# Designed miniproteins, single chains, continued (4), part 99

Each design is a single chain, and the fold is of that chain. pLDDT is the mean over its residues in the fold that is shown.

## One batch from the design tools (miniprotein)

Design m15653
Fold by ESMFold2-Fast:
Structure m15653 (fold): chain A 77 residues (1-77)
Amino acid sequence: SHRLTDEQRERLREAARRFEEELKKMPGVKSAKADIVEDEDGRYTLRLHIDVDPEFEDEAMRKAAELARRLSEEAGL
């Protein structure tokens, strides 16, 4: 596992906020929250909570997966 630098942590926090903003723009999404959690071994976990209407759940989850991939790329992970 690679330990995150302070700069990577800040980029991840900023990306998580933009991630939430993008998800909130999707149809049927009532709320979105993304938290980056780093353990003592330097491993990170993206924790995502989305409140979305069932008819839009598949679209929201596909968007979340795309944004998570872009978040990792943008943070240099």
Scores: mean pLDDT 75

Design m15654
Fold by ESMFold2-Fast:
Structure m15654 (fold): chain A 68 residues (1-68)
Amino acid sequence: SLTPLEKRILELISKRPLTTSELAEALGVSQSTVSRHLQRLEARGLVKRVRGKRTLYAPDLEALAARR
């Protein structure tokens, strides 16, 4: 199951892609804390990295919709 913090991360990024620093500010936690949870969510296929000039995080809507 998802932790409350991981659920909040998914809620925030579902509105728009966010950086690690934006998530840290919105959640009131350190960037290192957010990064650990993002790595776990990415490993589970729930979040994807959108690489460009800055790294943004977005929900993997295909993986979330494909719950069997």
Scores: mean pLDDT 79

Design m15655
Fold by ESMFold2-Fast:
Structure m15655 (fold): chain A 80 residues (1-80)
Amino acid sequence: SKKEYYNKKIEFGEKVAELLEKLGRQDEADLVRRMIENLKAAVEKGDFSKADRLIDEMDSYLEALAKEHPEVKELYEKYK
């Protein structure tokens, strides 16, 4: 279902934010958490077009983080 898909994306983003916090990358963790809150707000409003755009933006940022942080890459490949 759409709700299951969005919830899975939110859970993955949350795990990445937790990992970044453990690595001392607070600014990057805060940005990921902001993306998650924006995604939650779009899903709650039923704005699935905006939700899909926010997922694309978040996925692009997470892919960039995976290139810089081996620990993020491992998590990304495990849950992608």
Scores: mean pLDDT 84

Design m15656
Fold by ESMFold2-Fast:
Structure m15656 (fold): chain A 68 residues (1-68)
Amino acid sequence: MLSEEEKVELLKSLGLTVIQRLLEEGYSPEEALALVTKHIEREGEKLNLSKEKLEEIKKYAEEVVKQL
């Protein structure tokens, strides 16, 4: 089974992939962030991640979107 750290890294990687795909599809950075946040929350629930770890992943996605 994946460790908590491995789950966090997996969701960060997944979030980046989703953001890039949404931007390629013509979504704005703000729209991409909103959609990826929902995706992270759903996948995090499936992986039984703590609220603290979910907030860490969401903050990472927000920082990535701010930098394009």
Scores: mean pLDDT 80

Design m15657
Fold by ESMFold2-Fast:
Structure m15657 (fold): chain A 55 residues (1-55)
Amino acid sequence: GALPARDEAALRRLLATVNELLENPETPDEEKRARLRAAGLSDEAAAQLITALKA
């Protein structure tokens, strides 16, 4: 495949987390950041992604 299996699994986990946050927009930003960090993002990247999801 075009992506290593490790990167593919990480991406799928991240997308699942993002989808869960989109279904629960009432979740506080601090909890959203914590979930995204648990999925493998840095705190900075998580904050930027949350901002993008609100756009």
Scores: mean pLDDT 75

Design m15658
Fold by ESMFold2-Fast:
Structure m15658 (fold): chain A 55 residues (1-55)
Amino acid sequence: SSDAEEAGRLGRAASEAGSEEEARAIQNKVVRALAQGDEKKARELAREGAERLGG
């Protein structure tokens, strides 16, 4: 669904924010949630992570 795609984009944005260790941890949680089929959880994790890293 679109939630999975949005979660992926937010995770990538967090990674590009320049905090490699935290971005990697967020990305790992997002991809794990996506692999489990929990697209809403993946989106929430990516969004919260991106907000923390992006400002």
Scores: mean pLDDT 71

Design m15659
Fold by ESMFold2-Fast:
Structure m15659 (fold): chain A 77 residues (1-77)
Amino acid sequence: SEAELLVEKAEVALKTYEETGSEKAFEEAIKYAKKALEIDPKNERALKLLEKAAEIYRKKGEYKKAEELLEYAKSLK
């Protein structure tokens, strides 16, 4: 499905970030995960990816961005 394709793109982008430190890859991971959640708001893989991205933001000192991602994930009912 489209949502599954977007989740795979997000996971690949996050892996690229973890391997290379590419900020562009990190941003792409978040964008694809959010797009997947627009199609399937309960997609567990995409939600976990946003939680992991929020943790990464916190480790980088980007507390506001981390909180915004967590609130976005919580808003999906």
Scores: mean pLDDT 87

Design m15660
Fold by ESMFold2-Fast:
Structure m15660 (fold): chain A 65 residues (1-65)
Amino acid sequence: GAMKEAELRALIERSAAALAARGIDAAAVRDTLMSHLPELLTLPLEEALERIERLAVRVYLDQTA
């Protein structure tokens, strides 16, 4: 529903901001996480939130390798 999408989008924005504070391009993080939004909307909310966090960690590791 709309509340689930809003919560997922809010976490994506917080993740992008957190990685930007570590020197990663916020727009690149946002675009990567947003590309997964259609898949995340098919998952239970708790699983979707955990996947966003794992994807953000993956983006950080890929940019700092």
Scores: mean pLDDT 82

Design m15661
Fold by ESMFold2-Fast:
Structure m15661 (fold): chain A 72 residues (1-72)
Amino acid sequence: MAEENAERAREHARALGEAAGLSPEEIEELARLAGEAARAYEAGDFARAEALAREAEERFGEKLYAGLKAAA
């Protein structure tokens, strides 16, 4: 179900952001993008899903990578 998959994506994004040491605001923004991408994918809008995933990677990818490395 679209909402169930979106919530799962948001939960995964929050877990990653928290582990990487992102701020609560950054975590919620990452979760929003992940949820929207999951909803787009469920709707068959793969171009939108890819664009949203790329936006998340461009905005948070380096912070996630650096934070996860520091936490390890």
Scores: mean pLDDT 80

Design m15662
Fold by ESMFold2-Fast:
Structure m15662 (fold): chain A 59 residues (1-59)
Amino acid sequence: SLEELSKKYGVPVEALKEIKEAIEKGTLTPEKVEELAKKYGVSVENLEKAALEIYLLLS
């Protein structure tokens, strides 16, 4: 499912793994999303949309 989200939102699987881990630990913040967007060279908007889908899958 992370590979499908990577393709859908144009973000690396590695970025989505860090998002998933942060959600599972309850440490996902707007600052963390911005940090990861800069680290992986992706848009904050696309990473936020992917993070929401991951959150819903884990809920």
Scores: mean pLDDT 83

Design m15663
Fold by ESMFold2-Fast:
Structure m15663 (fold): chain A 60 residues (1-60)
Amino acid sequence: SMDEKIIESIKRFLEHLKAEGVSKEELQEIADSIIKALERLGYDPETIEKVKKIAEEILK
């Protein structure tokens, strides 16, 4: 689905930034900004929750 593609793209983007040496603090700010943007665009709560989970996993 479109939502699955967006989730995959966000995951790859955050993984790429982590690999490039972006700090945990900056990654959290970027992830929070993405989540706020998805909320503003009217993405469903389930999709937003999946993105939050992915961000948590990457930031561990």
Scores: mean pLDDT 86

Design m15664
Fold by ESMFold2-Fast:
Structure m15664 (fold): chain A 67 residues (1-67)
Amino acid sequence: SEKKKQADEETAKGLAALSAGNYDEAIEHFEKAVELDPENTAAWFGLGLAYEKKGDKEKAAEAFKKA
């Protein structure tokens, strides 16, 4: 429960960083979110988008598969 809440908070920070174009910061937050809650679909999807924006298509595909 507490870890899920922290994962949701990290996911929100990741999405804010992603919308600001801060892709490395977004990746850091989404990675922390999926470490806290591996079932966090929004965090996996956000991680995929952030890697796609950085041109890392292989890591993006892996993240999207887990979303």
Scores: mean pLDDT 88

Design m15665
Fold by ESMFold2-Fast:
Structure m15665 (fold): chain A 60 residues (1-60)
Amino acid sequence: SMEEELGRLFREAVEKIKELMKTDPSKAKEANTIFREAMKAYLNGDYEKAKELLEKAIEL
């Protein structure tokens, strides 16, 4: 389901941010900004936008 997929992507994005905080603080800040935007999209019911933003954060 979309909820299960989004839950997985949120967890993967958090792990990516934790890794970037150790290796590249500038990319960690960028990923955190995108993560915040993904959370806003999710709260607004825009699940497709939330998914796109989470995938973008994970690819950093």
Scores: mean pLDDT 88

Design m15666
Fold by ESMFold2-Fast:
Structure m15666 (fold): chain A 73 residues (1-73)
Amino acid sequence: SDAEEFEKLAERYEKLAEQSKNPVAAQHYREAAELFRKASEAYKAGDKKTARELGIRGIAHVLRAVGDEVEAL
């Protein structure tokens, strides 16, 4: 289900935040994980529109984190 997929994304990006040596990237990964958890809860509550919007915001934070890591290379 989409709720389970959002939970898996949250777990993935929490792990990346813990493993990241770039504190700015780590913070963006944590923010993405929180947004994916909120998306999962919104989906479980039946608010699929809010879940989608939160998921998109989570993806945006992932892109910022990746950008921070690339600039640090």
Scores: mean pLDDT 86

Design m15668
Fold by ESMFold2-Fast:
Structure m15668 (fold): chain A 61 residues (1-61)
Amino acid sequence: MATREEILAVLREAVRAFLEGRIEEGQALFDEAYAMAVAAGLSPEEVMALLAEAIAEVEAE
């Protein structure tokens, strides 16, 4: 089962890909992270919180 930290790492890669204009790669990474989150039993609200955290971390770089 994927950990919260593993899901967050994939979401950070997705956000970075989108910011770099790699839209197709970003979408694929986001879909992967979402599938991991669903398999781990996370709620949609928890996934949105992780996405917000990933965005904040990437934008702080």
Scores: mean pLDDT 81

Design m15669
Fold by ESMFold2-Fast:
Structure m15669 (fold): chain A 59 residues (1-59)
Amino acid sequence: MKEREKKIEEAIKRTLEIVGKTGKSAVEEIEKVSKELGVDPEEVLKRLTELIEEGKIEL
């Protein structure tokens, strides 16, 4: 996996862990986590939406 794609996947995993443990909004946590990892929050949100539509992730 390319470095950028790896960071996006990591951002998604961290966001889901935080949301699952705290009940916070996924959108708010995506922005925070994406900035910490140095990736575009828009790209992370788009990828998360694709995974939800494919039924691979439940929120």
Scores: mean pLDDT 74

Design m15670
Fold by ESMFold2-Fast:
Parts: C-alpha cells; structure tokens; sequence
Structure m15670 (fold): chain A 57 residues (1-57)
C-alpha cells in the first residue's frame, strides 16, 4: 500500500512531466500533441485518485 504522501509526490511529479511535455509540444507547434498529453495526464490522475481511494478504505 502506498501512503498519501507517496501518492502526493507521484501527483506532483506527473504534473511537472505534463507541463514540460506541453511546453515542448507548444514550441513544436503541435496542437494535437498538446491535447494528447493533457488527455493522458487526466487518465494517469484518475489512476492515482483510485489508489488514494483504496488507501482511505
């Protein structure tokens, strides 16, 4: 089982990676890539939220 603190660290790390990926895609002018990165971020955040829910139960 992961602690809430470990999950928080994973969430902050994911956010940093997403922001960096979006910046790179914006510099390349790839709008579709930006949308893809944001969609993937939402899906990964949903997984982390599910793990948090399981820890609370």
Amino acid sequence: MKSLLELAVEMFRLLAETVEGVLEAEKAGDKERVEEILKRHREEMERLREEIRKVEE
Scores: mean pLDDT 79

Design m15671
Fold by ESMFold2-Fast:
Structure m15671 (fold): chain A 55 residues (1-55)
Amino acid sequence: SAADEEELLRLIQEVSARLSPEERAAFFAELQARMDAGASLAELIAWVRERLARL
């Protein structure tokens, strides 16, 4: 849904803002790999939330 897409983008922005440029590159590479593997929006949101919680 649009709300889930907005939530994912918000979480990505929060994680990205807290990472170094090198960490950010690795984060976006992993995000792309998960999308390419067919991860759902719900799975991506859960993964990004877990990443943010570890920061």
Scores: mean pLDDT 87

Design m15672
Fold by ESMFold2-Fast:
Structure m15672 (fold): chain A 91 residues (1-91)
Amino acid sequence: GREIAEEAVRAAEAGAAAGAAGTSAAQQAGGALAAIGSGITIALAQRQGLVSAELAREAGERIAAAGEASGNPIVAKGGEAGRRLAEEGLI
């Protein structure tokens, strides 16, 4: 459970850092998409009982924090979307 959440957060953090360093809209969008993908991964893992609601919330907050730390508004928006997906789940 925790390992899945940690891996998803690390992927979002790496994506945010790459997006922050990027000078093209595509690179910045890549950072946002990494955060969204990590949020989806956590939501699916929570749905399957592999990640608790508490771990999903924790991971979602860290995904959003990584987006904010990037200093890029597109990446930050992606981080917030990833947090909502992780916290609320999919269906």
Scores: mean pLDDT 80

Design m15673
Fold by ESMFold2-Fast:
Structure m15673 (fold): chain A 55 residues (1-55)
Amino acid sequence: SRRDELIERAGELFERAKAQGDVALALEVVDLMARADELSVEEFERRVRELEKRL
């Protein structure tokens, strides 16, 4: 599903943030994933894109 694809993208973003030592970004990704069920697919995708821009 689209949500499953976004969860995978968030997981990849988390791994990249950790590899770069960006603890703040990694923690924001964890928080976003914890709230995934509370967000629409559209809002979740928007937030994933915003965090990806910080890499």
Scores: mean pLDDT 84

Design m15674
Fold by ESMFold2-Fast:
Structure m15674 (fold): chain A 65 residues (1-65)
Amino acid sequence: DKNKEEAIKLLVEKAGLSEEKARKIVEGAKQLADLGLGDIAVKELQELGLSEEDARKVVELAKKS
């Protein structure tokens, strides 16, 4: 899934995460977004070192995947 792959790349490049950790985080962000908790997912991604803009983009991509 291209959207999932793009979200994983953002986490690897911006937060310095391994691909395996990034994949698990994207799956979690998707589950949170599907529950209407996308804002919580954004906050969690910011705790990992992403900017607010990058965190929002990851959640949007995860939701579309």
Scores: mean pLDDT 83

Design m15675
Fold by ESMFold2-Fast:
Structure m15675 (fold): chain A 60 residues (1-60)
Amino acid sequence: MHTLRVKLPSEEAAKKAAEAVKERFPDVKVEVEGDTVILTSEGSITTLIAAALTAIGEGL
């Protein structure tokens, strides 16, 4: 299991990022805590990195 936290400039940005990641990476568990998106993958760190980059791009 791999977990990554992505801090975004606002709670609104974090929510948008989380929704985008859920659509594109259904196997990644996505949680939002304020301005932070928490991504968890049970198998692949590569998938987790791709999801994190998507969160940053969509949340900004």
Scores: mean pLDDT 80

Design m15676
Fold by ESMFold2-Fast:
Structure m15676 (fold): chain A 65 residues (1-65)
Amino acid sequence: MSDEEKLLEAGKAATEAIKNKDYETALEKLEEAKELAEKVLSGEKREQMLAYIEKRKEEVEKEKK
């Protein structure tokens, strides 16, 4: 599996975890997606993906309260 495919799988896993209210797993998968995005993407695409991941992490953190 390529790093790009791993990024997509991590994102999918995070979405499923959020749907299941498993916020700990969701944060773990979002962190994995962030690391993969930093390695695989560059320029504007990297910035857009990292911004998306950060918004998702913030949403999950709010739900954990």
Scores: mean pLDDT 80

Design m15677
Fold by ESMFold2-Fast:
Structure m15677 (fold): chain A 78 residues (1-78)
Amino acid sequence: MEEMQRLDEEAVRLLGEAMAALAAGDAERARELFERAFELAEKVIELLSKTDPEAAAEARKLLEELRARALALAEAAG
């Protein structure tokens, strides 16, 4: 649980940095930060799948939606 929470907090931090990079006009940096955040989110989902596979499946679906939106935002900014 604690490891999952730590990874989730790190992913949120990276998402915040990615949004700040987009606001600053740095689409390349934003894309890199989004990619790292999604990697961490995938690890959280993998850990969740060991205790609640149904919740993990729902989270994975939401992650794919967020990934698509983040890529669209980075493309529009760059």
Scores: mean pLDDT 78

Design m15678
Fold by ESMFold2-Fast:
Structure m15678 (fold): chain A 61 residues (1-61)
Amino acid sequence: SIEELLAEAEEAIREGRYLEASILLGVAQLEMAVKKDYSYEERLRELEARANEGLQRQVGL
């Protein structure tokens, strides 16, 4: 479910697995589009921002 994907992505972010989190968030976004359920869009965007920040820190200086 979308909820499960978002929860798993948040756990991945908490554990520093930002690439895995980004993949999970991509799957969640696809599920939202297929089901036409955008109730979680704000949460998805919050988690995407956090994952992107983490990835930038891991790749950056």
Scores: mean pLDDT 82

Design m15679
Fold by ESMFold2-Fast:
Structure m15679 (fold): chain A 75 residues (1-75)
Amino acid sequence: SEEEIERLKRLIDMLNKVLLGQATDEEIDELSRELGLPRETLLAARNYDPEAVNILSEKILELKKRILELQKKLE
């Protein structure tokens, strides 16, 4: 649905904010709940830990692929 695509885009924007070191603790908690990622992983990525950054980068790619799949099903 269009609503799901917009939700996924917002999650990608928040993940990019984490990778820029700009995410708040409240945004970290929201991403942890929404994506099932450990809070500790998100905090590590916000502090530029390479392993955590790679995990978030893979999650962003996964979400982008889901958006493309959903867009192909829209009329």
Scores: mean pLDDT 86

Design m15680
Fold by ESMFold2-Fast:
Structure m15680 (fold): chain A 89 residues (1-89)
Amino acid sequence: SMEIIEKKIKELGEETYKLALEALEEARPVYQALVANPDDDALHAAIEEAMAEPEKKALEALKKGEYKKAAEYLLEGVRAAREVLRAHE
């Protein structure tokens, strides 16, 4: 529920919340491109490869309770995916 999300945001801190929101907003063009091009295996593979290391680092940070670092790595991954998308157009 939204109440659970709000409580978690308060626990994570405002900076972490803002980074997560920025990552979500920046992910929209990537998500839209993947959905619009379901048979473009090269695009899907390139995005997966670009996000692999940032996502791994984000998961490692989450396991350590380093939520701000995790959000920063997710944003890095989303930005790498957006660069792949721009190059593929």
Scores: mean pLDDT 80

Design m15681
Fold by ESMFold2-Fast:
Structure m15681 (fold): chain A 103 residues (1-103)
Amino acid sequence: SKEEELEKLIDEMRAAITDPQSQARADELARQLLDVIRTLYPDASEEKLRRFELEARAIAYAQVAVDEGVNLDLAKKAAQTVLEHSTDPLLVAEALEILRRLE
């Protein structure tokens, strides 16, 4: 499933980010993105919120991977997956920005 693909990409990007402070930054960015999403979608189902959480984590780890210059192919795949499957315009915009940075 796309959720399983995103989980695997997150785990691989997290393993590539060797700096604990960078990992913490990714986790905090994911939390901030998800907090915004929860505010925008107060009536979202648990299933939809879990998808948004995976997408937010994928974006956060991809952004930090790009900042660190590590596993850029994984960051690209994560951003592309979010772009193709997310229904949230904020997450789509963040995915597009990551892809633009990789050009």
Scores: mean pLDDT 84

Design m15682
Fold by ESMFold2-Fast:
Structure m15682 (fold): chain A 89 residues (1-89)
Amino acid sequence: MKKGAVVVHLASPAATPTEGIRVGEEAAKELGLDEITIVVRQVPASATLEQALEQAKRDGENIKGYDVVIAVALDRAAGAGPRVEVFEK
């Protein structure tokens, strides 16, 4: 039984966690993960979408007790879609 951590970083004060959480849950379902923990963090408005994704990945690497990390970054103010990266620990 695999445990997953979905780490969502919001790169903009206009970003909401709903879309990031949804995308992370979809990725977890595709991977057949049985247990998921979701962590949502707001990053400074000055952070780019790419910087938010890199920070989500780093936070996910540092979380213990999970087999798979799904890093999600979202910036609604930039009009960009969510960025997702998945890695096994």
Scores: mean pLDDT 73

Design m15683
Fold by ESMFold2-Fast:
Structure m15683 (fold): chain A 80 residues (1-80)
Amino acid sequence: MLSPEFGTPEQVALFDLGLGRYYLKKGDYEKAIEYFENAIKRNPDSPLLKKRAYDLIAEAYEKKGDTENAEKWRQKSEEA
């Protein structure tokens, strides 16, 4: 049974960033991107968290060989 034990949306977003980094290291770039996007969606409008998530998504696309999407997410990081 799911209990609301994660605290704030910011804490859940930080957890998602951690899982994304784990999958990024594993070479599962699609799951890494999914968790980083979840961190953005659960973010309580923290610019620093969004910037970190955008940077990590860009890194995942770069490692995946998708340089075009990596550049787009790096630009989003500058806007956060």
Scores: mean pLDDT 75

Design m15684
Fold by ESMFold2-Fast:
Structure m15684 (fold): chain A 56 residues (1-56)
Amino acid sequence: SLEELEKEFYERIKASTEAALASPDPTIRGAAEAFKPSEEELRETARKLAEMKAKA
């Protein structure tokens, strides 16, 4: 379903961001903090990706 795809993309993006923030490399951590998406941006991106996947 569209909701399942949205949740899958949301969790994937969030896990990737958290992994970057936990990186031992200070350059990677700094970049992750600087480009950390807001909750709204994250959900909007996940929804758009889910809609694109559903149309394909």
Scores: mean pLDDT 79

Design m15685
Fold by ESMFold2-Fast:
Structure m15685 (fold): chain A 66 residues (1-66)
Amino acid sequence: EAEEVIKQIEGLKEEAKKLIEEGDIERAKDLLKKMEELRKANKDNPEVVKYGEEKIKEVEELIKKA
């Protein structure tokens, strides 16, 4: 279900953001990897793919600025 996957991606994004704020970039990168795996597993769902890519880019940008 797309809605469940979107919720998982959102949760991972929020946790990654907290880890980045705390300076734990390595763990934030592990969560980023999980977000990417969820996106790949739902490749046939354009809503999940689009949402996943946007949230992955947000986390990547935060890591880049850290």
Scores: mean pLDDT 82

Design m15686
Fold by ESMFold2-Fast:
Structure m15686 (fold): chain A 66 residues (1-66)
Amino acid sequence: SKESEAARYFAAGAILYVAGELTNDPELYKAAAETYRKAADLYRESGNTELAEEMQKKADEVEKKA
């Protein structure tokens, strides 16, 4: 399902973000932001607008660090 796919991208984005924090690598922050945006799109398509907005917010916050 799109919701299950979105959850996988959310998990991947979180892992990339933590890796970015540990290594201070701007490419990992960029990858995390892109991955969170993909999760947002998938949550929106699944009808979960609340999680979509949360993922967009996470992407924006992470992008500021890249």
Scores: mean pLDDT 86

Design m15687
Fold by ESMFold2-Fast:
Structure m15687 (fold): chain A 92 residues (1-92)
Amino acid sequence: GPSLQELAREAERALNSRGISAEIVVEGDRIEAVLRGLTVRQQVGLALRLIGLEVDGARAEVTINGDTLSFVVSGLTEAQIRELLRALAGLE
């Protein structure tokens, strides 16, 4: 199947096609992302998803400034990374 790097590039392209500027970095058990041009609904939904990952033992740091949401999540399994990247690609 696709590598985590290929999924990250796919998520960036999907987000860009919707007018969201996306920079996604995957390193080991960690994802860092900066997303610009998000709606309030998208910011809230994504922040809740990221905070929810802490219930499963991950560490999430989320910063919202205007229409920009930045996050760092660490302690993720590969399955959790793949799911988060797919969720980003499918942001509504």
Scores: mean pLDDT 86

Design m15689
Fold by ESMFold2-Fast:
Structure m15689 (fold): chain A 75 residues (1-75)
Amino acid sequence: AAAEAEELLRQGEKLLTEGINAMAARDYEKAIELLEEAIRLYQKALELDPSNEKAKENLRKAQELLELARKRLAQ
């Protein structure tokens, strides 16, 4: 359980970083796909470890970036 949650967090962090890179490249469609997958992994990690503050913080950050990417794509 703990090792599984850690692996999900690691994968989520990788996708969050790739999503940030896509945002910097103004590839908002790709950023949306990457950020949605990161959010899914963080949510699964929090189901396994609900008290993980880093997962909560990264989930919030991914959600904020996803909203920004969607807003930018709509412009």
Scores: mean pLDDT 87

Design m15690
Fold by ESMFold2-Fast:
Structure m15690 (fold): chain A 96 residues (1-96)
Amino acid sequence: DEEAKEYLKKGEEAFKAGNYEEAAKYYSEAAKSKNPAIKGKAYLNLGQALYLLGNYEEAIEAYDKALALKDALSATDASVAGILKAAAQLELEGRN
């Protein structure tokens, strides 16, 4: 749990700096947590980093993994995951 929390923190710091590829790496490590709340938050944040990189298919996959853990997420985080998944789907559709 402590290592996963540290990876979330490093991911957030990288994300705030605009280093989305580095953020995605840290969030991927955090998502290896056995704690469903940490894992769900990590997948939500991973999806956001992937979205900003233009990796919409991978972002959708990450949001789906977060939503599979919605019972361990806050209602706000679960809602955000659903909204951002829809946004990624629209971006992907717009490329056709």
Scores: mean pLDDT 86

Design m15691
Fold by ESMFold2-Fast:
Formats: C-alpha cells, sequence, structure tokens
Structure m15691 (fold): chain A 55 residues (1-55)
C-alpha cells in the first residue's frame, strides 16, 4: 500500500492546521523517495500516525 497516498487521504479528514502537518510529512517522504534516500524511519512514523487516525 502506498503510505504517502494514505497519509494524504487521512489528512483530508483533519482540521486545516493538522492537515498541513500530514501533507508536509507526505511531501517530505515523497522527496526522500525521489532522491533515493532511506525512508525506513518515516514509514514507521507514517504507520503509527495512520493507526492513530483510523482507530
Amino acid sequence: MDFVKELLEEAKKLPPEDRKILENLAKNIQYLIDNNQDTSWFKLVADRVLEALKK
């Protein structure tokens, strides 16, 4: 599953301030992917955030 896309979908459900934080996280992760950087820690953070949001 594309965790960047999942973060952006969950961001749409949040207030503007919180939505901006998740959108920035998703953009930063995408930047790392595009530049072949290690995303392991960010995948862990994204998974934790998505679990908390879905409840």
Scores: mean pLDDT 73

